# Ledger of designs, part 1: designed miniproteins, single chains

No score or structure here was measured in a lab: all are predicted.

Each design is a single chain, and the fold is of that chain. pLDDT is the mean over its residues in the fold that is shown.

## One batch from the design tools (miniprotein)

Design m1
Fold by ESMFold2-Fast:
Structure m1 (fold): chain A 76 residues (1-76)
Amino acid sequence: GPAAEAAALAEARAALEAAETEELSVEEAVGLALRAIGAETEAMLASGAERAAPEVERAAREAVRAALEKADEAAA
């Protein structure tokens, strides 16, 4: 329900913020972001958002790709 969605979103945001702060290695930050996004996607599907599932998956993949692109840009 909404509580599970809120928890998953908070975890996803925390992982993305950790990736942004550069306090974690790129690999660690990406790993955390992937896990958080996976949890968020699953919570949304469990809440009955089945019609939005492809959009949620696309958004999750875009977020991971953006994090990786930022990491590559910082490494270049």
Scores: mean pLDDT 58

Design m2
Fold by ESMFold2-Fast:
Structure m2 (fold): chain A 67 residues (1-67)
Amino acid sequence: SLEEAARAVKEAAGLDEEEAEHAARAVRAALAAGGGPEEQAAAVKAAAPGLDDEEAEAAARAAVEAL
């Protein structure tokens, strides 16, 4: 679920509740558009610009597993 994905993103990337929810929604949108891991990580970085590439990849993976 989106709520579980937001919790997973928060734990993986250390984001606050709002940022984690934005990132989880962005990953869900990327998946709906047929995006793979690179597009999913890019979506996280767009929602939370302070993350590096490794953090964004970890957050995206956590979100996908929880969706």
Scores: mean pLDDT 83

Design m3
Fold by ESMFold2-Fast:
Structure m3 (fold): chain A 67 residues (1-67)
Amino acid sequence: MSQSAEVSSVEEGVEFAKKAGFPVTLTVQAAKGSMSQVVRDEEEAREFLEKAEKNLGFPAKLTARSV
C-alpha cells in the first residue's frame, strides 16, 4: 500500500514515515523536482528528509510506499 501527505517540516515527514513502517520507499515531490530513497529506520528517514528539504524545499508532497 502507498500513503501520501503534504509535509511542512522534517519532523512531520519522520512521523509520517514511522506510521507507514520500515522499510519504506519515501518520495518527496516539489516544484524543483523529486527525490526517492528506501529508508530502513527513523535515522535514515531523517537524513533523507533533511537532504530533501535542503535541495527541494518544504512544503512538499511526501509518499510512503511499502517495499
Scores: mean pLDDT 82

Design m4
Fold by ESMFold2-Fast:
Structure m4 (fold): chain A 65 residues (1-65)
Amino acid sequence: GKAKAIEAVDKGGAAAASGNLELARRELSKAPGVSEEAAQALMDAAARGDSIAAREAAQKAVESA
């Protein structure tokens, strides 16, 4: 359900922001209905510290789920 997607997106985004891209990919792969493109956009934005882009990417990822 969407709750699982939100949890996975939150954990994946936090991992990417801390520089742990492997953990970020693993957490985002658990998100039902989130596309690889949406997951990658969130990881890229969070890893570079772009909080606005990261929030927008997270919202789009959850909406695709």
Scores: mean pLDDT 78

Design m5
Fold by ESMFold2-Fast:
Structure m5 (fold): chain A 58 residues (1-58)
Amino acid sequence: MVTEEKVEETIKKGFEAKKKGDEKTLEEYQKKLQEMAKEVGEEVLYKALEKVIEEYTK
């Protein structure tokens, strides 16, 4: 089951992987986000992305 909360968590994990330089984990989370977007739609994905970006730009 894919929820907006799970999409937000996946985006956060992707950002953490990028920060650590873990390219393999980053690619896995990017692929997972693409599959999630197919299930929940682009609107939910963008909304989750906006929330995560807001947290990181404080």
Scores: mean pLDDT 77

Design m6
Fold by ESMFold2-Fast:
Structure m6 (fold): chain A 85 residues (1-85)
Amino acid sequence: ATELLNEGARLSALGKYEEAAKLYEEALKLDPNNAEALTTLGYSYDQLGEKEKAIKLYKEAARLYEERGDLDSAEQVKKAAEEIE
């Protein structure tokens, strides 16, 4: 899981958002409640113009961040969803 997130982040840094999204999707198959993977996948879909998918992923990530008490991360991903509209 961690290796998939690290490789996805590397591809995202290179602007390869479609390839990064595939690795984040694989990470989520292993751990569906990984808030970091949901956030990075949401960002990748936002960069690809898949706004509805990005908003859904950010909202799910925010819910998981709130459940674990990470209110700063929850607020950040909520703002990302609102900026997409």
Scores: mean pLDDT 84

Design m7
Fold by ESMFold2-Fast:
Structure m7 (fold): chain A 94 residues (1-94)
Amino acid sequence: SKAEEAKKLFEEGEEKLEEGKYEEAIKLYDEALKLAPDSSLSAAIYHNRGEALFKLGKYEEAIEDYEKALELDPDYKQAKENLEKAKKELEKKK
């Protein structure tokens, strides 16, 4: 199913994120969201893509993804904490 394919792409994305291959991780997360944008994985995919974007210094894009993760799961503590970190980094850049 598309949901199973999206989960596989998500897991491959997590592996790339762990390896520091942030652009490859983002591509896999983009494919997962395109394949199953309304899946139960969506909050986690947005959160992990936000982390990869943050690591690349793309703070505005990371903020958007963390906000999307929180829209889907308001109790997502890691997304809330990472959102605050991304906002602080953006403020330091003026």
Scores: mean pLDDT 87

Design m8
Fold by ESMFold2-Fast:
Structure m8 (fold): chain A 71 residues (1-71)
Amino acid sequence: MVGRKVRVVEGLPELIGAEATVVSEQEDGLVTLAFEYKGRTVVLVARRSEDGDIVLEDLETGERYRFEIVA
């Protein structure tokens, strides 16, 4: 899924509706996302959930995000 756009549907209120680019994806489910938000680049390193939905937990903060793939 590298290069795909995803949209935040659950997580930090200020990031809901924000689009991120998947910049890396590892076989162990580690995913790096880059957001551009208010002139800042926000980078998440997160783990994909087992349920096939893009539910990621931020490994630094423990915050959970749910993402939708942008078609």
Scores: mean pLDDT 69

Design m9
Fold by ESMFold2-Fast:
Structure m9 (fold): chain A 59 residues (1-59)
Amino acid sequence: MEYLSREEAIEELQKTRGVSREQAEAMLRNYGPEISREDLETLIRQIDQGLAAGAEARA
């Protein structure tokens, strides 16, 4: 498996990072209808960094 569908990527993002479907869809909007596993890993890292930075800024 070299790439994931948008739905599969959304589910994996929700499962691994607990982000909302809306957040996952917004991140995937910058990519095509299919996403590679490497790109998904990059999105996971971006979400993790974004959530950490957001929490610090709000705190």
Scores: mean pLDDT 70

Design m10
Fold by ESMFold2-Fast:
Parts: sequence; C-alpha cells; structure tokens
Structure m10 (fold): chain A 55 residues (1-55)
Amino acid sequence: MSDELIKLVEKMLLEAKRNPDMRGLLMGNVDLLLKGAEVVDPELAERIREVIEKI
C-alpha cells in the first residue's frame, strides 16, 4: 500500500534528523525510494517529495 511507503519515508527522514551517524544511509535510502517511485508511480513520487519538503 502506497501509504505504508509514505510512512516509512517519514520515519526515515525523522530518524535522519535525530541520528547524524545514520543520516547518509537513511537519506540515500529515501533518494532510492523516490527514484524508484518516479519510474513506477509518479503520484507516489510527488507525495514522497512533499514529505521531504515538510520534514
């Protein structure tokens, strides 16, 4: 479900803010998910971008 992926991205972004040591890994994973979504579901990719902008 796309909503589960959005929640995962949100949790990863919040963890990246709290944990500098994990920031590179977490942000890299968010970028990979966003790029994947851009190929298969452009609407999901837009929702991911909105979450990144808000956090």
Scores: mean pLDDT 78

Design m11
Fold by ESMFold2-Fast:
Formats: C-alpha cells, structure tokens, sequence
Structure m11 (fold): chain A 60 residues (1-60)
C-alpha cells in the first residue's frame, strides 16, 4: 500500500545519504523507489535493487 511505498522511499533516502550522496540526490532516489512500489513493485525487491545501485555508484 501507500504506507509501504513511503517506508521504502525513506529507507532508500537514508541509504543514499549514508553512501555520501547529496540531500537532493537522496530525495530523488527515495521518490523513484516510492513510485516503483506504488506501480506494483514488491517493497523488498525495490529496496534491494536501490541498495545495489547506490553501492555501485558510491564506488565511483
């Protein structure tokens, strides 16, 4: 539901900030993850993909 989408978005935002991304980039990443869950994505799968993408970008 919407609540799950919001929780995933917040978790992705926190992960992006911890990975060293800016507040603005973290907000965008969180919104993308929230939208993916709202469009029928499974919260767990969306979160896992976001974690992997953020980790890969942080290694640049």
Amino acid sequence: GEKEAEEVGEKVKKLALEAGFSEEEAEIAGEIAKEAVLNGGKPEEVLKKAEEELKEKAEE
Scores: mean pLDDT 79

Design m12
Fold by ESMFold2-Fast:
Structure m12 (fold): chain A 102 residues (1-102)
Amino acid sequence: PTSIDDPALEEQLVAGLRQIWDSLSPEERREMLEKWIEEVKEERENIKSEEAREGFKRRVRTYLRGVLGLDEEEAEALAELAIEDFEAFVERVRARLDALLS
């Protein structure tokens, strides 16, 4: 993936994800998150370069900010965790969704 360093584009993607998320039922939100987790797992397995790694982290961070309402610092930490320990990453994002749906 091409590295995108445009903050305006990242904020547009965050806003777009938030609009989609806010339109969904709790059940649809869980389905959307679970589908995304599967996509993240597959993409993680195919990281072959530093450019791909940075693009992966940026996409994960953007999704977490838009969907789960994480701040940039927390989203960055979880994006790094997705590479270092995918199981711990999955546990934390599911716990965040459960908190938002409670």
Scores: mean pLDDT 81

Design m13
Fold by ESMFold2-Fast:
Structure m13 (fold): chain A 99 residues (1-99)
Amino acid sequence: SMEEALRKAIEFLDKMIETLREMKEQGLSREQAIEKVNELKKEADEEFKGLPKELRDRLNAIFDAVIDLLTDPNLSVQEALDRAIDLLEAARKELEKRL
């Protein structure tokens, strides 16, 4: 169902938020942070294979935005992670409104 798909997407965003917070606390390098986000994307691609295209497209857009932040040379890794966490929390709230 769409509601079940939305709940799975929200649960994954929660996992991603906690992972980014952990990366921030561990003081990961830019390269390590990018690698970890790409690992999360591979996990998401497998978990979301059967989800509606709209949710898959939204999740892909979120990953692209996070990578863009992490690859921005004008942002420190800590600043990029903070902005990425804020972006993920905003995305989570928008999905939760649809439940």
Scores: mean pLDDT 86

Design m14
Fold by ESMFold2-Fast:
Structure m14 (fold): chain A 74 residues (1-74)
Amino acid sequence: IEELEAELEEAIEEAVEAARAGDRERAEEALRRAEELGEKIIELDPSRRSEVAARIVAGKLRVVGAELDRELGV
């Protein structure tokens, strides 16, 4: 399960980096992968549902922030 958590974090970071690079398709694909990994973690350990959900939401917010920074040139 720790391996899945590491893969989840890697997928979120890939999505943020892709968003900063302007690769919106890759950012979306990486976020979908993160959601799938999160579901697998929850199936193995339902007690982690809130933690996994919070990480995915935080990751999505970071992607949105990166896209806004890129559009605004900040």
Scores: mean pLDDT 78

Design m15
Fold by ESMFold2-Fast:
Structure m15 (fold): chain A 99 residues (1-99)
Amino acid sequence: MEELKERVRRLAGFTGMPESTVERLLELIEKNPEYAPLVKEVLDHLERAFQALREGNYEEARKHIDKAEELAKKLPPEIQRIVQEFIDVLRFWLDIAER
């Protein structure tokens, strides 16, 4: 949980997510601990997508964004909504970078 919280906050810092959104996501994960492994897997893909974007590897970034979106669909609606905000930011950055 502590490692996951730090990773969520780090990704939020890079994507410009409000602290209130981060706190809401962490609260939802604490209340639904059975989904923590799935959230961690989604986060692993989002972190890899961000790194690929930084490296200019847009094909790799797209693959990880797509996988994160697929996995996020298995999350409860409230957690999925917040996770989708991270996905949308990375997808927006990918679209701009490819133009």
Scores: mean pLDDT 84

Design m16
Fold by ESMFold2-Fast:
Structure m16 (fold): chain A 80 residues (1-80)
Amino acid sequence: APVPELTREQLIERLKKVIEELKEIINDPNATPEQKWVAEQLLFAAETLLKRLEAGEPLDMAAVANFIDRIEEIIKRIKA
């Protein structure tokens, strides 16, 4: 069964990875203005969420995981 503390640590590591990938898109000279705009919006949301997770704030971990899954899908589509 998923343990909330272990799930939080896993989500923190996933968020750190997507933050790095979003920064790469923003700094990519071959990325379109639209891709950069989307990446900037997602970066702001991801960094805010990371701070809340690291602060130990009570969050819906399932909703957090779904949000990260959606960001990962968007990044994959941009890099495709």
Scores: mean pLDDT 83

Design m17
Fold by ESMFold2-Fast:
Structure m17 (fold): chain A 68 residues (1-68)
Amino acid sequence: MIEEKRKEIVEETKKILEKMVKEGRLSEELAKEAIEEIEELAKEEEDPVKLTAKAIGVVLRALGDALD
Protein backbone atom coordinates (compact mmCIF):
# COMPACT_ATOMS: atom_id res chain seq x y z
CA MET A 1 0.00 0.00 0.00
CA ILE A 2 3.01 2.33 -0.46
CA GLU A 3 1.54 3.59 -3.77
CA GLU A 4 -1.74 4.47 -2.01
CA LYS A 5 0.15 6.33 0.75
CA ARG A 6 2.17 8.30 -1.82
CA LYS A 7 -1.03 9.29 -3.67
CA GLU A 8 -2.60 10.41 -0.36
CA ILE A 9 0.44 12.60 0.43
CA VAL A 10 0.31 14.29 -3.00
CA GLU A 11 -3.48 14.75 -2.80
CA GLU A 12 -3.42 16.24 0.72
CA THR A 13 -0.56 18.59 -0.19
CA LYS A 14 -2.52 19.80 -3.23
CA LYS A 15 -5.54 20.47 -0.97
CA ILE A 16 -3.37 22.46 1.47
CA LEU A 17 -1.92 24.58 -1.36
CA GLU A 18 -5.37 25.16 -2.92
CA LYS A 19 -6.76 26.21 0.49
CA MET A 20 -3.87 28.66 0.94
CA VAL A 21 -4.67 30.21 -2.47
CA LYS A 22 -8.35 30.61 -1.47
CA GLU A 23 -7.24 32.26 1.80
CA GLY A 24 -4.98 34.69 -0.10
CA ARG A 25 -1.77 33.29 1.46
CA LEU A 26 -0.35 32.05 -1.87
CA SER A 27 -0.68 33.17 -5.47
CA GLU A 28 -2.14 30.66 -7.93
CA GLU A 29 1.21 30.71 -9.76
CA LEU A 30 3.27 29.76 -6.67
CA ALA A 31 0.76 27.04 -5.75
CA LYS A 32 0.88 25.62 -9.31
CA GLU A 33 4.71 25.51 -9.21
CA ALA A 34 4.65 23.77 -5.80
CA ILE A 35 2.07 21.22 -7.03
CA GLU A 36 4.17 20.44 -10.12
CA GLU A 37 7.32 20.02 -7.98
CA ILE A 38 5.52 17.64 -5.58
CA GLU A 39 4.17 15.58 -8.50
CA GLU A 40 7.70 15.26 -9.94
CA LEU A 41 9.12 14.33 -6.50
CA ALA A 42 6.41 11.65 -6.15
CA LYS A 43 7.59 10.03 -9.42
CA GLU A 44 11.13 9.60 -8.01
CA GLU A 45 10.56 9.10 -4.26
CA GLU A 46 9.00 5.74 -3.36
CA ASP A 47 9.30 6.10 0.43
CA PRO A 48 6.17 7.84 1.83
CA VAL A 49 8.05 9.23 4.86
CA LYS A 50 10.70 10.86 2.65
CA LEU A 51 8.00 12.09 0.25
CA THR A 52 6.16 13.72 3.20
CA ALA A 53 9.37 15.51 4.29
CA LYS A 54 9.98 16.72 0.72
CA ALA A 55 6.36 17.88 0.38
CA ILE A 56 6.68 19.91 3.61
CA GLY A 57 9.88 21.47 2.18
CA VAL A 58 8.08 22.46 -1.03
CA VAL A 59 5.18 24.07 0.90
CA LEU A 60 7.59 26.01 3.15
CA ARG A 61 9.57 27.24 0.11
CA ALA A 62 6.37 28.39 -1.63
CA LEU A 63 5.32 30.30 1.53
CA GLY A 64 8.80 31.85 1.71
CA ASP A 65 8.53 32.99 -1.92
CA ALA A 66 5.11 34.53 -1.12
CA LEU A 67 6.75 36.75 1.53
CA ASP A 68 8.83 38.49 -1.16
Scores: mean pLDDT 77

Design m18
Fold by ESMFold2-Fast:
Structure m18 (fold): chain A 67 residues (1-67)
Amino acid sequence: AQVEQYIQALKSPDQGVRASAAYALGQIGDQRAVEALKKVLKEDPNELVRAYAASALEKLGEQVEKP
């Protein structure tokens, strides 16, 4: 339940809510967040939100496969 709520919070119009959700998902360590966090890292207009998403993905054992 908690993980799904934070995944939905990544879609918030508020950048602070998205950053907090990304941080929380990294701390929880649930693989269900990976796809949503990858989308945030690639598409979010806010640099801080993207930084939290990248950190969360590293904690989840993922790498951003970019050129």
Scores: mean pLDDT 79

Design m19
Fold by ESMFold2-Fast:
Structure m19 (fold): chain A 60 residues (1-60)
Amino acid sequence: LPRPRPSVLKVAAYLLAVAAKIEGKEAVFYVPEGMSDEELERLAKEIEEKTGVKVRFVRR
């Protein structure tokens, strides 16, 4: 089973993408340290394919 943190991030990103689509704005999600670039690219691709919204992940 995947760890809860990756699942929570995925759900939060989906909700943000839906809200951004309704408001007509870009979806920007600030990511905590320790996430791999591969995981972020995979999430962005899945969200774009399912919602049609591009999500930008920004590291602090």
Scores: mean pLDDT 68

Design m20
Fold by ESMFold2-Fast:
Structure m20 (fold): chain A 94 residues (1-94)
Amino acid sequence: MAAEMARAAAEAAREAAEALRAGDRRKAVQLATAAMLLAIAGLEESKDEKQKELLEKALKYTLEGMRAADAGDVEKAVEYLEKAAEYAEKAAEL
């Protein structure tokens, strides 16, 4: 169900932020990629307009987090990935 994918996306985004804080950039990229794919899958399965809006925000912040990490801005990348997790968690509660 879309809610299960949203929850998995939130967990992956949160773990990506933890990996970045620990200096494990490779693991962070893999986890952020998983969060992105799970958010996309949730968007495809969701029939709820509000859930789709929250998942689109989760996807947007995951991509911004990955971009910030690529630029070497770890603090901003962590902030964006944590926001992605928050939006994905809210989508999972619907």
Scores: mean pLDDT 88

Design m21
Fold by ESMFold2-Fast:
Structure m21 (fold): chain A 98 residues (1-98)
Amino acid sequence: SSEIAEKLREIGLEIDVERFFSMPKEVQKKMAPIIREEAERLLEKDPDSVLGHVALGLAYYALGEYEKAKEYFEKALELDPDNELAKRGLEEVEKALA
């Protein structure tokens, strides 16, 4: 399980990431500002934060900004090739862009 799933629970979402990608787009969009704030906070402290890049990718995915989401998930995978959230996020973005 990814650290971002734990952060989503800490901000009251209690959502598994597989569940998150299965949620209606309107619900994802409501979560995007909260996820983006956490991502921006993480990246301010550490510009190379894997979690920060994954979270920002997830926020852009939720907003339908798939090209931006792809860039952030790819950056996360450059930093941590085994990050399962970034891998899942990239798969979901590739489906959306196909």
Scores: mean pLDDT 76

Design m22
Fold by ESMFold2-Fast:
Structure m22 (fold): chain A 74 residues (1-74)
Amino acid sequence: EFEKEVIAALGEIYLGIGNIDYQRGNKEAAAESYKKAGELFIEAGDKEGVRYVADKLEELGDTESAEKFRKAAE
């Protein structure tokens, strides 16, 4: 599944961007990058990636988005 592998790799890139913003205290930028990563992981079928994004969003206080992504990772 070449397309899904590429989409998952793009998700990992957005995860990395989100982690950098989170470490720098850029909470809003981190949340946006994590949400983008989560959408890409859903498209790729990467349930573990989606759960990781949900955990990060909850750490940032975005409980609504975290719950939506956790449901998508069923």
Scores: mean pLDDT 84

Design m23
Fold by ESMFold2-Fast:
Structure m23 (fold): chain A 67 residues (1-67)
Amino acid sequence: SVESLKANADRLKASAEKHRTLAENYRKQAEETGDEELRRKADIHQRLAEALENGAKKYEDLYNKAK
């Protein structure tokens, strides 16, 4: 349904924000400590956020075309 497309976009955006926040926190800790594991965690969460943002945009584009 059209409403499902919007709901999916909103859900993916919320998830992306969560992963962006985690990436920023891990990056900050890695800069302060020099811990490579924290840097790796920051990179993983950044990539997840980007993928979720791309997914949200695709669902928004579908929603806008469907109405």
Scores: mean pLDDT 88

Design m24
Fold by ESMFold2-Fast:
Structure m24 (fold): chain A 60 residues (1-60)
Amino acid sequence: MELSEELKERIRKLARKIAKDRGLPEPSDEALDYAIDYSASQMSEEELEEQINNLEKLLG
């Protein structure tokens, strides 16, 4: 996967925040890496970054 480490870290932070806000258990690093790999297989890095930017704006 050719995603930048900065983008991966942003995704991990966002996923952990969503889990906490929804009262779900904090996802493991392995689970987050799996989800990141899956997302990267479904869309381009530019599309993924745009979606992450939009979610970050919505969540503050």
Scores: mean pLDDT 76

Design m25
Fold by ESMFold2-Fast:
Structure m25 (fold): chain A 82 residues (1-82)
Amino acid sequence: KKEELIKRIEELVARIKQSTDPEEIVKLGEEIVKLAIEIGVPERDAKNALYGIKKAADEGNFEEAVRIAEDVLTMAKKVAEK
């Protein structure tokens, strides 16, 4: 059920937007990446995004972590439409 998985990613992205906790952001990013891979996003692209989220969270760059998470959501939506 791709629509259900997309909605779950949307909820997780919204949680990242509300979070200022690096550990929480990383955990949310890990879940987003797992769901994106399940939808059909290439594992390489998904893992690269996760590394970016972890780096941004470690640096306190929460805006960048949100941007990367939104990019993953966009990739998942694009794959789900096909």
Scores: mean pLDDT 85

Design m26
Fold by ESMFold2-Fast:
Structure m26 (fold): chain A 73 residues (1-73)
Amino acid sequence: LEEELFKIAKEAGLSDKEAKKLAKEKTEEMRRQFETLATAMQPSPGVAEALRRLLEREAKEEAEKEAKEKAEK
């Protein structure tokens, strides 16, 4: 997951330092949210996979937004 987020951030135009920071912070936040959801709802293999895909899509969108903002500065 962290490696995938790092790759997404790099492809969006962030530097190694920014990409690593974003990947690390996003991975930690996603893990926290996943654990909260699993505690509140019954986890299942299908739900876990769907949630992972959803979080990856959200991370990609945020990385692209941050990279665009950085590039315009």
Scores: mean pLDDT 70

Design m27
Fold by ESMFold2-Fast:
Structure m27 (fold): chain A 72 residues (1-72)
Amino acid sequence: SLEEAKEAVRRRLSPEVAEMVVKELERNRDKPAVEAVQIARDKVGSALVEQGKVQEAAKAIAVLEELRRELE
């Protein structure tokens, strides 16, 4: 579920990156959870790369891709 994805993100990512992800999940809460997680992965990953935070981007993308696969 979307709530389980938000909890997993807050547990597995830094507070700053987790907030970026949660914000995107909330923007897309009307979509299926799989779609919301995919959008958050793409948006947050791109934003972190543009900020030069390549390692944080790689970790966020990996965590969100795992969560997307778990969601059905």
Scores: mean pLDDT 85

Design m28
Fold by ESMFold2-Fast:
Structure m28 (fold): chain A 64 residues (1-64)
Amino acid sequence: SEEREKAIELVDRAVVLHTLGRPDEAKRLAEEVKELSGLTDEQVEEILAGNPARALAEIERRFG
């Protein structure tokens, strides 16, 4: 679905921004994914820590 693809792209971009030392921008994208996909605060924190595996699995469950 388009929502699934958008959510995955936003997660990837948030992880990249975190790696580049742009935490405020990374947090904004992770919060957008939370609103789009219904992720928990814990899953958002995992994305921002560079460990998006559980968040990506949840996106697949909700939209796949």
Scores: mean pLDDT 84

Design m29
Fold by ESMFold2-Fast:
Structure m29 (fold): chain A 96 residues (1-96)
Amino acid sequence: MADERALELARETFSPDPEVRRRALRELARLAPQVTDPEVLEEAAYAVGRATLDPDPEVRRAAIEALGAIYENATKLGIRERVEEAYLRGREEALA
């Protein structure tokens, strides 16, 4: 299922290697429309929220693209508010 792969990709966004983080976010953007589990989409949004504050500008750009795909799917699944809260939590934790 796309859900299991999306969780793996969300974990890879915490890699110390910026190339691994960038590639994980690009694949997550491609896979996001296929995610069916609301909890998985929330975890992805949280990881993307952190990544929008990444020191690497290419990682930040990939995170913005992934966020768009995640929000589109969240709207289709009726969980946009939950996903927006997860995204904001990710940003707040990255600033702490």
Scores: mean pLDDT 88

Design m30
Fold by ESMFold2-Fast:
Structure m30 (fold): chain A 67 residues (1-67)
Amino acid sequence: SEEEEKKYREILERLKAMVDKLKAAGFPKDEIREVLETALNVLAKKYGISKEKRDELLKEIDEYIDS
């Protein structure tokens, strides 16, 4: 639904902000990936996000980390 898509966008924006903070703090990309993957797995279980959608969000975050 449109409300679900909005929720996913909000989650993604928060995760991207976390990436920005960790990059600014000088964390290496591999460590940032591990932290974000763990955070996304916790959020996915908490909000009932499907494995497929979780994997999509993880790929988008991984691409953002590399940008």
Scores: mean pLDDT 84

Design m31
Fold by ESMFold2-Fast:
Structure m31 (fold): chain A 71 residues (1-71)
Amino acid sequence: EEEEKKLIEEFRKLLVEAYDLWQKLQENPDDEEVRKKLLETLDRAIEIAKKLGLTNVQKNLEEWKKEVEKL
């Protein structure tokens, strides 16, 4: 229960961070450092979504990661 609450809080923070990194990457698509941080943030968010059983959210994050990898 407490562990689940911590995962939800971490998940929210990761989503905010991913959105910020995505905005930066849209402004400079060649920024390899921002791209790497975004991919790492998305991977961590995907793992938490799996643990929380958020299947649709997990799939959406995996598709977002694929779009980042294509840049």
Scores: mean pLDDT 84

Design m32
Fold by ESMFold2-Fast:
Structure m32 (fold): chain A 55 residues (1-55)
Amino acid sequence: SEEIKKKIELYDKIIETLRKNLAAARQAGDSATVAEYEDTIKRLEELKKKLEEEY
């Protein structure tokens, strides 16, 4: 469905932004922020994959 395709595109955009933030946090040596972004990215990738597999 169109709605699900738009959600997948939205997840891609959010993941891209978070990966840029993760790179900045790694450069800054902020291990707590790095862990938070890594966990969030992983969760969003899992949600995206589930949407792609169902639709």
Scores: mean pLDDT 85

Design m33
Fold by ESMFold2-Fast:
Structure m33 (fold): chain A 84 residues (1-84)
Amino acid sequence: SHMPRTPALEKLFAEVDAIALGMRIGLQLSAEGKTPEEAADEARKKARELGFSDEQIETAANMARAMVEAEYRIRERQKLAKLL
């Protein structure tokens, strides 16, 4: 069976790959104690090296930033819990 490969389907696969890349970089750099912006910059660099489009590069960067920010919020909640 031949499934037609549309530009929309190609873009969807690229977006999924960009999200996965950003998530992996964000988790790695969060474990290394990096800032959200440092994680976003590393994700942009890596996505560009892998030939992602500008839209997918920003998707990867936004995901990496979000992963580090989520870890920061968890740590802040844990600090507040210790004061109660």
Scores: mean pLDDT 83

Design m34
Fold by ESMFold2-Fast:
Structure m34 (fold): chain A 64 residues (1-64)
Amino acid sequence: MLDEVRELLIKAVKYYNEGKYDEAIELLQRAIDLLEQMLKENPSPEVEFLLRAARRLLEKVKAK
């Protein structure tokens, strides 16, 4: 599951850099949903860090 989240985040950053903000938002929302589920099932510092990072990036993309 972490590998899937990391892949979604990498693709989201790629789309953000390409100016494809709608696609970046879609992937970031999917990653956030998975991270929130993981945090409820087995909280860890890595999951909390990735969730905060994904949320911050989503806010930046939405501000465009």
Scores: mean pLDDT 82

Design m35
Fold by ESMFold2-Fast:
Structure m35 (fold): chain A 62 residues (1-62)
Amino acid sequence: MEELEKELDRLAKEAGVTKEQVLDSLIMREVAEEARKNPDLTPEEVARRLAEKLGVKSDPTL
């Protein structure tokens, strides 16, 4: 847990935002990291996988 707190604080300080906003950007960061780790995955696949982890969906209907 301390690792997460330090990471969030570091990101907030670097980006000049609050820790709460870092939580939102963490989603975006995770998508980018997932794509970087899996270059064979399409952006749609990355978003899908992330949505499954979070238990939410991108609402592909629109």
Scores: mean pLDDT 64

Design m36
Fold by ESMFold2-Fast:
Structure m36 (fold): chain A 76 residues (1-76)
Amino acid sequence: AAFSREEFLESLRRRKEELLEEASTVLSPEEYERLAREGDELLERVENASDEEFNDEVARLNRFFAEVRALVAERR
């Protein structure tokens, strides 16, 4: 349902914001800007995805989240 998809999208937006906020404390401004832009582009792809493409685009965004988490952990 569209409502369920929108709730899930809100969850993804929140996760992106929280993760990038954490990353901003350990990354250089240049690295942060690059990752923030990539995250925005990946989220836009999820938002614009057809029902058939949705899960694949969500998987790409989740891979990005995992990469950012790994980078943040490395910088500690």
Scores: mean pLDDT 83

Design m37
Fold by ESMFold2-Fast:
Structure m37 (fold): chain A 97 residues (1-97)
Amino acid sequence: AESSIEGKPNPGTLEKGETVRVTVPAGGKPAEFTVPEKVTLTVTNLTAASALLIDKETLRITLVEAGGTREIELDAGTYEVLPFDDSQTVELELTAS
C-alpha cells in the first residue's frame, strides 16, 4: 500500500485515496481515525478475530468478520476500530475511496 501507517494505535486523518494498516492489540484502546469528507471505506480484517467499526457521532456499529471485507459509506466524522473480543488482537486495512 502506498500510504501505509504501521504500528500507530490512532491513524489520525484518513483522506480519500489513502490506505492505512491499523493494529489494535489485545486489551488495547480502540484505534480512532477522522474522515474529512464523505468516502466509501473498505475495511479488510487481516486477523482470525472479528473487529468492530463504530461511528462516534451516530453510534452505528459495523461488524467486520475474521478474514472478511466490508464496504461502508462514511460521512465526514470520527470513527473507532476495535476487536469484538478485547482478549484478541486485530489488524485491519482501511482504504478510503
Scores: mean pLDDT 79

Design m38
Fold by ESMFold2-Fast:
Structure m38 (fold): chain A 70 residues (1-70)
Amino acid sequence: SMEEIEELALRLYEIYEKIKKYGSEEDKKKAEEILEELSEKLQNAESEEEALKYIEEAIKELEKILKEAE
């Protein structure tokens, strides 16, 4: 549902904010690149299921950055 997309988008935002607060300049740049790629993928998404998959993949990439943040 659209509600699921909104919940994942909120989670994505929360992780990004933590990277901005605790991450290095390199971590922030990597996060921005992931979000830019996600934005492009979402513009080309043909279904809600495809959009959910892209957001979930972006969340996993951002979580990896946050875990490795110095």
Scores: mean pLDDT 82

